Designed miniproteins, single chains, continued (4). Designs and how they scored, part 78

Each design is a single chain, and the fold is of that chain. pLDDT is the mean over its residues in the fold that is shown.

## One batch from the design tools (miniprotein)

Design m14697
Fold by ESMFold2-Fast:
Structure m14697 (fold): chain A 81 residues (1-81)
Amino acid sequence: SPVDELVAEAEEAIKRYERGELTLDQLAAFIARMTARLDELVAAGVPEEDLQRLIDALNRMGDLYNQRVAEEEAARAAQKA
């Protein structure tokens, strides 16, 4: 299904990010792309239960993005190493 494909893409992106193979900017671009595809599936009338798996995967990616942004902001605020 389109949802299963997108969930698999999201889970692979998470793994690549955790391995350091994906930059923060690339993760942000991936989240934006997946969110746009989620909106298309909602418009197409895909069942809510199927969409929940994709929403959960998107939330996981968003958590990783927000954690990294917070870490980088904290490092900048600290200024002295």
Scores: mean pLDDT 82

Design m14698
Fold by ESMFold2-Fast:
Structure m14698 (fold): chain A 77 residues (1-77)
Amino acid sequence: KPSEAEIEADVLLALADIYDYLGKQAFEKGDYETAIKSYEKAIKLYEEAISLGARVDEAQARLEETKKNLEEVKKKL
């Protein structure tokens, strides 16, 4: 059975993935302000998951992808 930290990390990762997805959808629509805010929320949630010490490799990989997506949006400003 997963630990409390693993369960909390899984929830944070799922929520972060949702914000990353919303950021991507906003970017495709040309809503760069919403894309930035969504990616920043995803980044914060991935960092919180990493801080729990569970799912760290998965969280770090997703964090790096979301940071790259955020930089692409910033190029449009």
Scores: mean pLDDT 86

Design m14699
Fold by ESMFold2-Fast:
Structure m14699 (fold): chain A 90 residues (1-90)
Amino acid sequence: SQLYDQAQQLIQQAMQKDQQGDVAESTKLYRQAVELYIQSLPTASPQQQKDILIRIAMIYMASKGGGDDEIAKIAEPYFDEGLRALEEST
């Protein structure tokens, strides 16, 4: 899926910005990635859906720890399913 691939690229860019200490740009890129992941869910393969949900849950947990309410708000509806998928991934 093009949306899935775009979300993965945004995650990579967000990680680079975070490593550089650019928290504002990193947060913006994580938010865009979450939105694209959510949009890709209906057309994603079962394996991609599991990966997306795990990634959303991980980003949600990080955003709650960092106090980013916007990312948390967007990711919250998917958190329970993502947390279950993450627990099953061991």
Scores: mean pLDDT 80

Design m14700
Fold by ESMFold2-Fast:
Structure m14700 (fold): chain A 100 residues (1-100)
Amino acid sequence: SAEDTLNEILTLVEEILNIASTSLSSEEFSKLFAELGQLVEQLKRAVANKDIETARKSFEEILELIERIKEKMSDENKAKLDELAKRMKELMEKLEEQLK
């Protein structure tokens, strides 16, 4: 279901936040957590309304935040974030098909 696919994406966002918490300062992490929280809420509302365009835009902004924080991470953590982002993109394509 679309809800199940969304929940899988949100689980991957939590994994990214856990990795970020080990790499970022408290201030940088708090900012990331707040910005991701707003985008996640926008994504959830877009999915509930079957608004594919808004869901895609919110998701792209989530990926942009992930790319920004990668610059501050070790090569090992960058590779982990790349794999998580790849899985999230595959789930988002599946989610878009389920919302049609």
Scores: mean pLDDT 87

Design m14701
Fold by ESMFold2-Fast:
Structure m14701 (fold): chain A 55 residues (1-55)
Amino acid sequence: SELEKLKEEVEKLQAEIEEMDRRRMAGQPVDYERVLQLAKRINELKKKIEELEKK
């Protein structure tokens, strides 16, 4: 279903942010603009999921 695909995309994006956080904790350079972009995308997807669950 569309809802399942959206949830799967959120999980993939969250995994990428977690990897970026691990790199940051290890003192490795991280693209913070990319992290913010991923966070914004996750927020947009969560909003769509919430709207679909209300229907």
Scores: mean pLDDT 82

Design m14702
Fold by ESMFold2-Fast:
Structure m14702 (fold): chain A 91 residues (1-91)
Amino acid sequence: MEEVKKAEEALEKGNYDEALKYAQTALSRAIAENDPRLAAEAYYVLGKVYYKRGDYKKAITYFNLALSLALSVGDEKLVEEAKKMIEEIKR
């Protein structure tokens, strides 16, 4: 959870390299610990970083990964946020 918070803070500051590093660290931990909730949050932050960088194809890919995992764990808030981001890009 701390790595996801640090990734979001770095993203808000426009430090995309730092945000990617924290999100990748969170994803690696989620895989090692078999934590699909943490993995969904990490994929969502990766999606936001690529969205901010204008890489919409990568952003959609990561948002879809976040959406799939969020649905599997019943994270309604993350499901809604991921769907909104996908819809925003497809406009």
Scores: mean pLDDT 86

Design m14703
Fold by ESMFold2-Fast:
Structure m14703 (fold): chain A 74 residues (1-74)
Amino acid sequence: SPFDELMALLMRAMERGSLSPEEAAALLAAFRQVAATLSPEEVRRMGEGLVAFLESLGLPELAAAVRAETAALT
């Protein structure tokens, strides 16, 4: 499922401290697919949580991409 893919990619980011460009693109695609099943308020909360998590891992560019995607989806 898109949610399982998103969680797997987040676990990988936590374990390695980095994602390849392909993995980052896959994370954004999985986020969009999960977001399509949620309300705008749920998307905003999930996006905020993902941004905070990615920033805590030292992935500020990917966090910014998630922030932009969240804004586009809400």
Scores: mean pLDDT 87

Design m14704
Fold by ESMFold2-Fast:
Structure m14704 (fold): chain A 86 residues (1-86)
Amino acid sequence: YEQEAKEALEEVRKLIKEMTPEDALDAARYVSNPEVKPKTEKGRKLGEAIRRLLEAMSRTNNQKLIEEGKKLLEEVAKLYKEGLDA
């Protein structure tokens, strides 16, 4: 759990630095509805990383990792809102 959560956190952090609002919006759609194919490769990777992060957070007892994950997901949500306005 903890190692998986850490790996997912690092991957999401890395991907966020490279993401446009459009990629974040694509990732959010993919996370919300896995049946919908992502439009961008970056959006797909971010969506997969977010899913792994959410699952790892639900399985870990490490409160620090959960809090870090929540903050990171809030950053994704801000990018997603910008993409929605574009």
Scores: mean pLDDT 74

Design m14705
Fold by ESMFold2-Fast:
Structure m14705 (fold): chain A 87 residues (1-87)
Amino acid sequence: MKTEEERRRFDAEVWLALALIYAAVGINAAKRLNDEEGVKEIKKTLDELIPKMEEAVRAGNAEEAKRLADEFIKKVDEIYKKMLEKK
């Protein structure tokens, strides 16, 4: 059923979009804090996320997309915490 498949894909893409927004915000914060390593680590984490998220979206697996987004957000939060604790 095309409509049901599209709805499942849409839900998964929402989680991808949230992860991408979080990555952009995190990278901008790292740039403002002059943390080149923070920028690199967020980009590396995003590069690892994208193929997995594309698989989840293709499968219409919103639960997996949410899990991947939650894991990514947690990693970005950890990187941000390190940036704030930087001497």
Scores: mean pLDDT 83

Design m14706
Fold by ESMFold2-Fast:
Structure m14706 (fold): chain A 84 residues (1-84)
Amino acid sequence: VEELLDELFEAIKNRDYDKVIELLKQMAELARKAGARGIALTFERYAKDLEKDPDNLYTLLLLQTLFASPENRERFRKAVLEAL
Protein backbone atom coordinates (compact mmCIF):
# COMPACT_ATOMS: atom_id res chain seq x y z
CA VAL A 1 0.00 0.00 0.00
CA GLU A 2 2.73 2.50 0.97
CA GLU A 3 4.68 1.73 -2.25
CA LEU A 4 1.50 2.20 -4.32
CA LEU A 5 0.92 5.59 -2.65
CA ASP A 6 4.46 6.70 -3.54
CA GLU A 7 3.91 5.57 -7.16
CA LEU A 8 0.57 7.43 -7.24
CA PHE A 9 2.18 10.67 -5.98
CA GLU A 10 4.93 10.38 -8.62
CA ALA A 11 2.42 9.66 -11.42
CA ILE A 12 0.32 12.70 -10.41
CA LYS A 13 3.48 14.88 -10.29
CA ASN A 14 4.45 13.69 -13.79
CA ARG A 15 0.86 14.04 -15.09
CA ASP A 16 0.92 10.39 -16.17
CA TYR A 17 -2.85 10.04 -15.97
CA ASP A 18 -2.99 6.54 -17.50
CA LYS A 19 -0.76 5.34 -14.66
CA VAL A 20 -2.82 7.34 -12.12
CA ILE A 21 -5.96 5.49 -13.30
CA GLU A 22 -4.21 2.09 -13.03
CA LEU A 23 -2.87 2.85 -9.53
CA LEU A 24 -6.25 4.15 -8.31
CA LYS A 25 -7.85 0.89 -9.50
CA GLN A 26 -5.16 -1.17 -7.72
CA MET A 27 -5.67 0.80 -4.50
CA ALA A 28 -9.45 0.41 -4.76
CA GLU A 29 -9.04 -3.38 -5.11
CA LEU A 30 -6.74 -3.54 -2.06
CA ALA A 31 -9.14 -1.38 -0.03
CA ARG A 32 -12.09 -3.60 -1.05
CA LYS A 33 -10.20 -6.77 -0.02
CA ALA A 34 -9.36 -5.12 3.32
CA GLY A 35 -13.05 -4.25 3.90
CA ALA A 36 -12.49 -0.48 3.58
CA ARG A 37 -15.52 0.01 1.31
CA GLY A 38 -15.62 3.82 1.62
CA ILE A 39 -12.01 4.26 0.50
CA ALA A 40 -12.47 1.68 -2.28
CA LEU A 41 -15.53 3.56 -3.59
CA THR A 42 -13.64 6.88 -3.52
CA PHE A 43 -10.70 5.52 -5.55
CA GLU A 44 -13.09 3.79 -8.00
CA ARG A 45 -14.98 7.07 -8.54
CA TYR A 46 -11.78 9.04 -9.23
CA ALA A 47 -10.60 6.39 -11.70
CA LYS A 48 -13.97 6.34 -13.50
CA ASP A 49 -14.11 10.15 -13.65
CA LEU A 50 -10.66 10.28 -15.26
CA GLU A 51 -11.52 7.44 -17.69
CA LYS A 52 -14.78 9.14 -18.74
CA ASP A 53 -13.13 12.54 -19.13
CA PRO A 54 -9.29 12.55 -19.08
CA ASP A 55 -9.48 16.37 -19.04
CA ASN A 56 -11.66 16.35 -15.90
CA LEU A 57 -9.98 19.35 -14.28
CA TYR A 58 -12.03 19.00 -11.09
CA THR A 59 -10.78 15.46 -10.33
CA LEU A 60 -7.23 16.34 -11.48
CA LEU A 61 -7.15 19.50 -9.34
CA LEU A 62 -8.46 17.56 -6.32
CA LEU A 63 -5.72 14.94 -6.76
CA GLN A 64 -3.01 17.57 -7.33
CA THR A 65 -4.17 19.69 -4.36
CA LEU A 66 -4.41 16.63 -2.11
CA PHE A 67 -0.91 15.37 -3.05
CA ALA A 68 1.02 18.58 -3.88
CA SER A 69 1.81 19.24 -0.21
CA PRO A 70 4.11 16.77 1.61
CA GLU A 71 1.94 17.33 4.71
CA ASN A 72 -1.24 16.43 2.81
CA ARG A 73 0.44 13.33 1.34
CA GLU A 74 1.51 12.17 4.81
CA ARG A 75 -1.96 12.80 6.29
CA PHE A 76 -3.55 10.86 3.41
CA ARG A 77 -1.02 8.01 3.73
CA LYS A 78 -1.76 7.73 7.45
CA ALA A 79 -5.54 7.77 6.91
CA VAL A 80 -5.35 5.05 4.22
CA LEU A 81 -3.06 2.84 6.32
CA GLU A 82 -5.30 3.23 9.39
CA ALA A 83 -8.40 2.31 7.32
CA LEU A 84 -6.75 -0.73 5.70
Scores: mean pLDDT 71

Design m14707
Fold by ESMFold2-Fast:
Formats: structure tokens, sequence, C-alpha cells
Structure m14707 (fold): chain A 66 residues (1-66)
């Protein structure tokens, strides 16, 4: 599913109960990870999921000291 930047921000805010500022930051990270640096490029649900997985791995590595 392809989302505009605004749709992706609203989607993340609604599902993850995030502030607009946090949602904007998450969407920017998703774009960077996917190589979609153009703000007009559509964001996919896969791009958003990739950020969540990467954050989860990062938290595990930092929290467990791995």
Amino acid sequence: MELTEEEAIEYVMKLNNLSREEAEELVRRARRLAGKLDPDAPVTVEDLLEVEVEEGIELIKEGVGL
C-alpha cells in the first residue's frame, strides 16, 4: 500500500498513538531507510514496518548490551 507523506504521518499517528512530531520523525527515518529522499515519493507500509523492526533491533541491542 502506497501512502503520501501526509497519509503516512496520519497513519503512524493513529496506529502507534504518536504525536505529529514523532510520526514525522518516523516517516523521515522510513524514507531514509528505503532510499526515498524525495518528499514527493510515496511511502509504503513496508517502509514503515522496516523502521519499526530496526528500532526494535536497536532497542534489543542497547537494552541487552549485544
Scores: mean pLDDT 67

Design m14708
Fold by ESMFold2-Fast:
Structure m14708 (fold): chain A 84 residues (1-84)
Amino acid sequence: MEKAEELFREADELLDRAQKLVNEDPSNPEKVAEAIRLADEAVRLYGEASELAKDDPEFVQLAANRAVAARLIKVAAETEYWLA
């Protein structure tokens, strides 16, 4: 459980950094690319945390919800910069 909580916290930090980069300058291709990379890494860490805590359905659901939020940040960054 502690290891899963640590990975979850790391993923939250990456998610926050990705959101900040997009908010700081959404038109900057380097910052957008970094935000996408950080969001992808956050999804991976939430997945690992969920796998380690698979016997805790509440934690698994929370991690899944956070992973969805990370994917939405990635989609928003891609859409606003390249498709919007």
Scores: mean pLDDT 79

Design m14709
Fold by ESMFold2-Fast:
Structure m14709 (fold): chain A 86 residues (1-86)
Amino acid sequence: SSQQLRQQLQQLVQQNQDLLSQIKKATSVSELQKLLDQLQQLLDQGQKISDQAVQQNDLQTEIESGSLIVNTSATINSLKKEIQQL
């Protein structure tokens, strides 16, 4: 249902905010690698929510999950570059 997808998306948004906070506090390459893996898992989950929103014609959840996917992908690319420079 749209309500269930919306709730799942909000949980994913909160998880993304928590991961961004952890990245700012990370002090080792090992911590950054673990956070990168978690961001990649979050990206996969966001894509599944987006695909389901399309199937349900839930335009609002499709737009918001799409935004999360774009922002998470940018963070992943930035973090990969940071790790390579260490």
Scores: mean pLDDT 89

Design m14710
Fold by ESMFold2-Fast:
Structure m14710 (fold): chain A 82 residues (1-82)
Amino acid sequence: LKELEEELTKKLAEVLFEALKAAYPDVPEELLEAYAKGAAEVAARLFLENQQNPSLSTEEIAELALKAGEEAVEKLLKEKEA
């Protein structure tokens, strides 16, 4: 179960990172990578949890994943300024 979550997170992060690099070539790769990883971790976890107990809609999972991506970028920016 943990191995599946880790594999799914890695694959989602790779796909999202490549898509973000293509869409936003002027944005530093560090920020895009942080966003992709943060979003992928939440998306993978909630998707797998929802398969066993469907309590969230696809839209709710997407919203939570986007928020996690934004939080990851904010943390990285604060660390770079510290």
Scores: mean pLDDT 78

Design m14711
Fold by ESMFold2-Fast:
Structure m14711 (fold): chain A 62 residues (1-62)
Amino acid sequence: MVDPEKLEKEVREAFVLMTESVAKQALKRNPESALADLEKMIKTSKDPEVKAALQKLIEEAK
């Protein structure tokens, strides 16, 4: 039987890592536009882990 808590945590961690990678790539291409997009993604995302990761990237980019 799959533990839904463990599965959710694993999926969340994978999403955070993927989101962080994509955000870093966007910041390399156009940091100003990427920062605006990251703030928009924070508003549209309902996952607190993803929101925290995106906020950290914005803080580090400033």
Scores: mean pLDDT 73

Design m14712
Fold by ESMFold2-Fast:
Structure m14712 (fold): chain A 62 residues (1-62)
Amino acid sequence: SAAEEVVKAGKAGDGKAAYEAALRAAESGNFEEARQAVLAAKKAGDSLGATAAWEGLKAAGG
């Protein structure tokens, strides 16, 4: 899922992968999955993944 990909990317220090996972979920109409990805990263204490995923979700809506 996008949430798993975002958390994994954030733990690896890969903000681009986290951003792209959230963006792809949102572009596919899965905005709830994109939102859950941001929340999962925040809950895990992963500020990089949470920030990148949030920017990806915002990009899909802009």
Scores: mean pLDDT 74

Design m14713
Fold by ESMFold2-Fast:
Parts: structure tokens; sequence; C-alpha cells
Structure m14713 (fold): chain A 74 residues (1-74)
């Protein structure tokens, strides 16, 4: 069902976000130019997912906000 697909998308998104956070923690000296490129790609992915899965928009936006706030610490 569409609801099951949306749940799977959210779970996969959470897993990918946790992997990116672990990578950033392992690479604290990542250049600012690379961090800016990552932020750009994150914002583009967020827009795409929100447009594709509007029923879970608020949950998607919350997960991406947590990730962007985490990245800003670097």
Amino acid sequence: SKEEIEKEVLEKLKEEIEELKKWLESNPDTPESILEEIIKHIEELKKKLVEEFPSVKEKIEEEFKKLLDFIKKF
C-alpha cells in the first residue's frame, strides 16, 4: 500500500541520515566547501521527498531539520 511505501521511505531516510551523521563525526575536518555541497544536496532531496510524499511532509521536514542542525555544528 502507499502507506507502507511511505513508512519504508521514512525508515530508509532515517537510516541514511544516521549513516551521514556517523561519517561526519568520523571526518570532523571535512572542508566547508564539501559541507556546503552536502547541505545543497540535502535541501534538494528534502524538496523532492516532500513533493513525492506530501502525507508525511512534516516528518520528513523534521528529520532533515535535525540533520541540518547537526551539520551546522561542524
Scores: mean pLDDT 81

Design m14714
Fold by ESMFold2-Fast:
Structure m14714 (fold): chain A 65 residues (1-65)
Amino acid sequence: PEQVKTLVEEMNKYPSPFSAPDELVNKLLALVKSVEEANIVVAEANKASSYGVANVVREALEAKF
């Protein structure tokens, strides 16, 4: 949970949601082992108010699960 929050905060430091490095997205996805963890990631992205980050994470999670 702490790692997810830290990665979402790191992605939110970029000036636009689509300029976040693919490496950060891949790290977030690697931490997701279940639907419950997927829901936590989406919730943290939404709290960070990053529309693009939330959408990219959601689409990637839908493709994985």
Scores: mean pLDDT 63

Design m14715
Fold by ESMFold2-Fast:
Structure m14715 (fold): chain A 80 residues (1-80)
Amino acid sequence: MEYLVHIGILATDPEAAARAAERLVREEGGEVEAVHVDAERGRVSLVARSRDGEGVAARVEAALAADPRVTAVSTAVVPA
């Protein structure tokens, strides 16, 4: 079964945060479906597709929460 992972990030450097999130998704075997960067609001929205949606979500959330440039990260996993 495949999952969509919705990832929301608030960051002081949203473009760097978006690139980091995309890399983390791919390292966990996921595919990046969509990325939107709102630089003025410091916001990133990313949608990934994976067979291990919970694993992708947990890895991305843990790694980005440890980044001092990231003020908030949220994930939601839904069946694709």
Scores: mean pLDDT 86

Design m14716
Fold by ESMFold2-Fast:
Structure m14716 (fold): chain A 72 residues (1-72)
Amino acid sequence: MMSVVEYLTSLPGVGRALAEAVVAAGYKTIEEVLNASRAELEAVGVTRPEALDAIFEAQIEAGVEELVRAMS
């Protein structure tokens, strides 16, 4: 299965060092990253708009998939 570092580095604007910093801050699963607020991500060092926007888009996509699954 994809690691959190591999998942984050697949997103635009997210480098390996930033992905490792997020994991070091306690976000050990993709689910934890997808449930994090923008303010929480900024607090752990995700300060670049490109990286924040990419993670936010991934959060929206995951939320839409959850909603579709709930409707099925």
Scores: mean pLDDT 74

Design m14717
Fold by ESMFold2-Fast:
Structure m14717 (fold): chain A 67 residues (1-67)
Amino acid sequence: GSIDISGLSPSARLVFEAILASRGPLSVGELVKVTGLSQVSVREALAELEQAGLVKQLPNGKYWLAA
């Protein structure tokens, strides 16, 4: 299906774009470093993206594309 990101918050879009630009799964700490967002903002953005079905947490605790 098509991925619609138009309803995402600016922080969620930034985190999603960072994951898309990555060649592999990213931890919260890696996303903080890449995006410049706080750990709290990154976690909130990841929760929004998981609820939207766009990303998932892997068994190693890193996040990657779900679609």
Scores: mean pLDDT 79

Design m14718
Fold by ESMFold2-Fast:
Structure m14718 (fold): chain A 87 residues (1-87)
Amino acid sequence: REALAQAVLAGDTAPAFRLLPVLGLFYSIAPKEYQPYLKTLALAIYGLLLDSLTPEQRAEWIAKLEKAPLFLMTEEDRQALLDRLAA
């Protein structure tokens, strides 16, 4: 989380993207009161990914989203991201 804050302050989102698996772990162990905030943060990072990806990176993320157990996402959230990446 601190690394995400530091990355945002530096104007560099690349380290923030690497925090998505860590956020998944935090979501699984976090108290219920914090789980919606972690999910919202993860979805916001995915939104930033979609806006900044090259076509090659987009194809890689489509493959990852189809195969990855995304602990912070429902199937509906995953399908919505796949639809955006395919567009």
Scores: mean pLDDT 60

Design m14719
Fold by ESMFold2-Fast:
Structure m14719 (fold): chain A 98 residues (1-98)
Amino acid sequence: MDDALESAKKLLEEQTALAGEHREQAEKALAEGNLDKAAQHYREAAFAYRTASGMAKATASALLGDPKYAEEGKQFAKLGEEFDRLADEALAKARELE
């Protein structure tokens, strides 16, 4: 469990970093006037956030089955909801540029 938890945290950090990099690339593309490139990077950020959300929710489901990890399970469930919100925002930005 603890090794699986550490792996889940690392993968969430990697997906969050990837989403952040795509958002930065989208902002750079907007500054350059390249709307197609900006929209593509916002869509890639949304995909990374959706991946993070799915992983967080799966981890929450596993943890909430064990009373020892109830607090951590609630925290991961909240992270999943937050990542879904960030994915929706990034996708909305991509759609505004089309």
Scores: mean pLDDT 85

Design m14720
Fold by ESMFold2-Fast:
Structure m14720 (fold): chain A 61 residues (1-61)
Amino acid sequence: SEEELRQKALDGSQELIDKGQQLIEEGKKTGNQELIDKGQQIIDNTEKLAQQYVDGALAKA
């Protein structure tokens, strides 16, 4: 079902979101803007991919 696909996408996304948040925190502590940007990109891309996965599954059903 669409709900099961969404849940699986969210479950897999949580690890990547956690990693992104860790990079942002480390970048803020060290003043490393590249780490902050990298962490934010991971979070943004993960959210976009999760949404595209759901949208693609709905379109192919």
Scores: mean pLDDT 77

Design m14721
Fold by ESMFold2-Fast:
Structure m14721 (fold): chain A 88 residues (1-88)
Amino acid sequence: GPSERRDPREYYKEGYGAASEWEKKLAEGLTNKDGETVKKIAETELGLPKEKAEELGKLTENDPILAANKYQEILGEKQRKKEEEREK
């Protein structure tokens, strides 16, 4: 098909205006291939184990689109758990 290259920002576009500063920094890190910023936020804010945060950081440097997809997966799991807690 036509080259539908999504802007990397499309992966965090939903709720971007309401996103916290750390979510914005993570999105900027993904866009700029800044693996260290992505790793730090994944470890501190997403609660990923150090090894998983490091993998996401390296993935950001080598394949930011795949890293953005992994970030979306992690956010979806976190949001689902938060919604389940809200309904209790």
Scores: mean pLDDT 68

Design m14722
Fold by ESMFold2-Fast:
Structure m14722 (fold): chain A 94 residues (1-94)
Amino acid sequence: GSVYDPKIKSPLPYLHIGNFKAAEKAVKEYLLLVNKKAPNTIIEEINALIFLAKQVANEEKGEAKEAAEKMVKYLEQVKQNLEAGKSLDESLNV
């Protein structure tokens, strides 16, 4: 099934239009929601977001490709910070 409910704000539309800052905000809001509902799944959810951002980077060009590639790097850094034992809030603000 889809990892995104149509009623939940997805970062993907923002990546397709090259708006990294809006995508970053949507990702932060989503991961904070995951942390409240299912904290033990947060690494799995970050891996899913990395996979989806890589798909956007493969499909898009120009600013949209750059935003998607930047999102992959951002999410990989968030994941590394969480695996190093940092809080979610600290991990999201790099």
Scores: mean pLDDT 81

Design m14723
Fold by ESMFold2-Fast:
Structure m14723 (fold): chain A 108 residues (1-108)
Amino acid sequence: SKKKDMIDLLNTTKKSVTKSADQAAELDPKHKKEIEEAKDETVSNLNKSKDLINKDTDKGAKQAIAVLKANSGKFGELSGKSSIEAGASLGVAAISLAVGSVSLKNLL
C-alpha cells in the first residue's frame, strides 16, 4: 500500500540520517551538540509525520515532505561549517533527506 511504502521510506531515511549524524558528531566534537540537536529534531519530526500519515495519509505525507526539505537544508548548512570529514557525513544526511522528499512526493 502507499501508506506502508511511505512509512518504510521514512524509517529508512531516519536510519540513514541517524547513522550519518552520529558519525559526524564523533568526527567534529566542536559541532557535536548542534549536530546531535539537528538529528534529534529530525527524528522527532519524522516520527510525528509517520503518526500523521497513519491518521491522515495525504496530510501526513505533505507534512513529511516539508520536514524532509527543511532538514535537508539544515544538514547541508551544517556540512559546510563542520570539519571536512564530518561535513562529508552530514552531506550524506542532507542528500538522504532530499531524496526522501522526492520519493515521498512520487508516492502521492
Scores: mean pLDDT 90

Design m14724
Fold by ESMFold2-Fast:
Structure m14724 (fold): chain A 58 residues (1-58)
Amino acid sequence: GHHGATDAGAAASAYGGGDAEAARKASEFMLQGDREGAREAGLKGGGEVAGELAYRSA
């Protein structure tokens, strides 16, 4: 959802040491409803917490 995409981007940026590109990709997957893709993109940018937030928010 709309709010979920914002949460995924924020989480990836905060936990991924500022990897804005990973945050962007996670948000894109969430908007498409691809929960697994969002989780993996979040994991690359922000680790497990960011990945789980992206998954739940999609």
Scores: mean pLDDT 63

Design m14725
Fold by ESMFold2-Fast:
Structure m14725 (fold): chain A 75 residues (1-75)
Amino acid sequence: SEVEKAKQEIEELVEEAETVARMFVRQGRLDLALRVLENAERALELIKQQYPEVSDFVDEALERLRRLREEVREA
């Protein structure tokens, strides 16, 4: 299913963004961590536009990235 492929792409994108952002936080590169999260949020919005059927799943992914952004701001 194209919907299932979109959900998998969303999960892989979020996991990669979280991994890379946390790596930059450990290196003290908070600006780079924030840029990684911002780029991932833009990519998720594009997926939402192409596959509106996964809109709720994208919104959950965006919430995960927003929580991580708050962690980065406190680091």
Scores: mean pLDDT 86

Design m14726
Fold by ESMFold2-Fast:
Structure m14726 (fold): chain A 85 residues (1-85)
Amino acid sequence: MPSREQLIQQLRETIEELRRLADEYRKYAKEHNVNPIEVGIRLGRLRSTIDLLQNLIRNNSPNEVLLQALEMAQDVIEELRKLIE
């Protein structure tokens, strides 16, 4: 089990990665003429994930909740990277 300090640092790094992926996905979507509705849905998921992680850190959520949120966010990153790489 990571320490709380390690979990919070990983969550912050994950938030920054999600922000970068949102920008990369916008560029990918324009280049590949992705349907605007699909673009909106994917960007909406990224934004909701970022908001969730920020709120969990702010609210001093339990380590177990932080870990599960980190795993969920990493799955979102992996799926999007697989799409745009």
Scores: mean pLDDT 85

Design m14727
Fold by ESMFold2-Fast:
Structure m14727 (fold): chain A 72 residues (1-72)
Amino acid sequence: ENQEFIDVEEAIVRYLRAHPGERFTPEELAERLGVSRETVQKALDRLEAIGAVVRGPDGTYALASPAQIAAA
């Protein structure tokens, strides 16, 4: 159900927060979290759409910098 998507998104954010400044492929995150690559890609797409993660040119993802919320 909807809880499953939120759980995967939370798990990704928690993992990235534990590894600040590091980048991971969807495949690496899928392996680390024990979920399918498709599920991770869907969660990453949603997180990128809300600005929570940033996709690199090599297809890796990292946590977005929170500094942009306060830029007057």
Scores: mean pLDDT 73

Design m14728
Fold by ESMFold2-Fast:
Structure m14728 (fold): chain A 85 residues (1-85)
Amino acid sequence: SAMEEVSEAVLRLFRALVEEGMEIGRAVGYALRALGAGVHAYFTGDAEGAYQEVLDLARELREEGFERGAEEAERAGEAARRLGE
């Protein structure tokens, strides 16, 4: 289901950030931002807006040196985009 895809993508993002050395509380913050975008897409149908929000998050992660986190954030964005289909 779409919600299972979003949940899995968010968990992958969290794991990637922690494995890259991000502090757990901060990694939770990024995971919740990605989850919030997916939830927003689900309730409003604004899948494109949610996708762009998560791409901005991925860019932020890359600028901070979290490459794996950025890749998983992009995957979460794709999952959020599928909620609008």
Scores: mean pLDDT 81

Design m14729
Fold by ESMFold2-Fast:
Structure m14729 (fold): chain A 80 residues (1-80)
Amino acid sequence: TEEELEKQMEIAKEVIREFGKEKGLSEEDIEVLLRSLEKIYNEEDLSEEEREKLGRVLAKLSAAQWRELQQRIAQRIAEA
């Protein structure tokens, strides 16, 4: 349902904020991740500027750390 999708989005945002703070990302970097998530959820394309900002944030952590984030989001949603 639409309520379930909204709940999943809120869970994902919470996990991203927790993970970002834990890994030492700035508040600005966390905002870039949250904005990108919202656009992906709404099936909207990122602008070139937004894509460049996202790319810079993604370069700050390893592929393994980004996989850890994806696993944490999936687990938190499954437990809800």
Scores: mean pLDDT 83

Design m14730
Fold by ESMFold2-Fast:
Structure m14730 (fold): chain A 78 residues (1-78)
Amino acid sequence: AEKLGKEGKKLLEQEKYDEAIRLYQQAIKEDPNNWESWVNLAIALNKQGRTGESALYLHKAVEIKGGEALVYAAKLLK
């Protein structure tokens, strides 16, 4: 899980959003309670202009971790 998260973050920083989405979807399948992966997936979708899907996955992260998920998302959305 941690290795997939680090690789996904690197892809996000390189603006390789399709590849980042794929890795975060794999991380979620392995651990559906990994709220950081739900946030990072939402961020990648938001960067592609897929705002409705982004909001859905961000809401899922909030269901798991509450306001901490929103704080984490705000730090990534610069």
Scores: mean pLDDT 79

Design m14731
Fold by ESMFold2-Fast:
Structure m14731 (fold): chain A 61 residues (1-61)
Amino acid sequence: DLGARAAAAMDADGDGWVSYADGAAGAAEFRAAPAEGQLALLTALAEHGRLPVARAAELLS
């Protein structure tokens, strides 16, 4: 599952949350995801500051 792989790669600190604190981790996997999912994830991060890995995986699938 591409979305699950991307979300896991973006959670570099292993805290179960995807956030900008993870830095450039998972950038390649994120860019390989569908454009709609990329936009949805960035929008949700702008609104909430962070997302559970499971939610990020859903958005990137």
Scores: mean pLDDT 74

Design m14732
Fold by ESMFold2-Fast:
Structure m14732 (fold): chain A 84 residues (1-84)
Amino acid sequence: APPPTDDEIKIAMIRIGASVAVTTEEDPEIKKLLEEVKKAVEKLVEQGRVDEAMEILMEAIRAADKGDLEKLREIAKEAKELVE
C-alpha cells in the first residue's frame, strides 16, 4: 500500500480521536457537547479544513479532560458557526 498523506493521517486521527472522546466520556453533558464537536469537525474535514478541525478537536478534548464545561460549550458553539 502507498504511504498515507499528512492530511489522510490527520483525518484518521480526527475521526478516531473524536469517536474515542465521545465513547469514553462518563459525564452526560460533556458527552453531548463532544458529540456536537464531533459533528462539526467531521463537516470541517469534508470541507477540506483539516487543520482547523484538528485544532478544535484538541481544544475540546483538553476542555473535557479538565471538566471545563463553560470552555467546551464555547468551543462547540464556535465549531458549529464555522461549518455553517
Scores: mean pLDDT 84

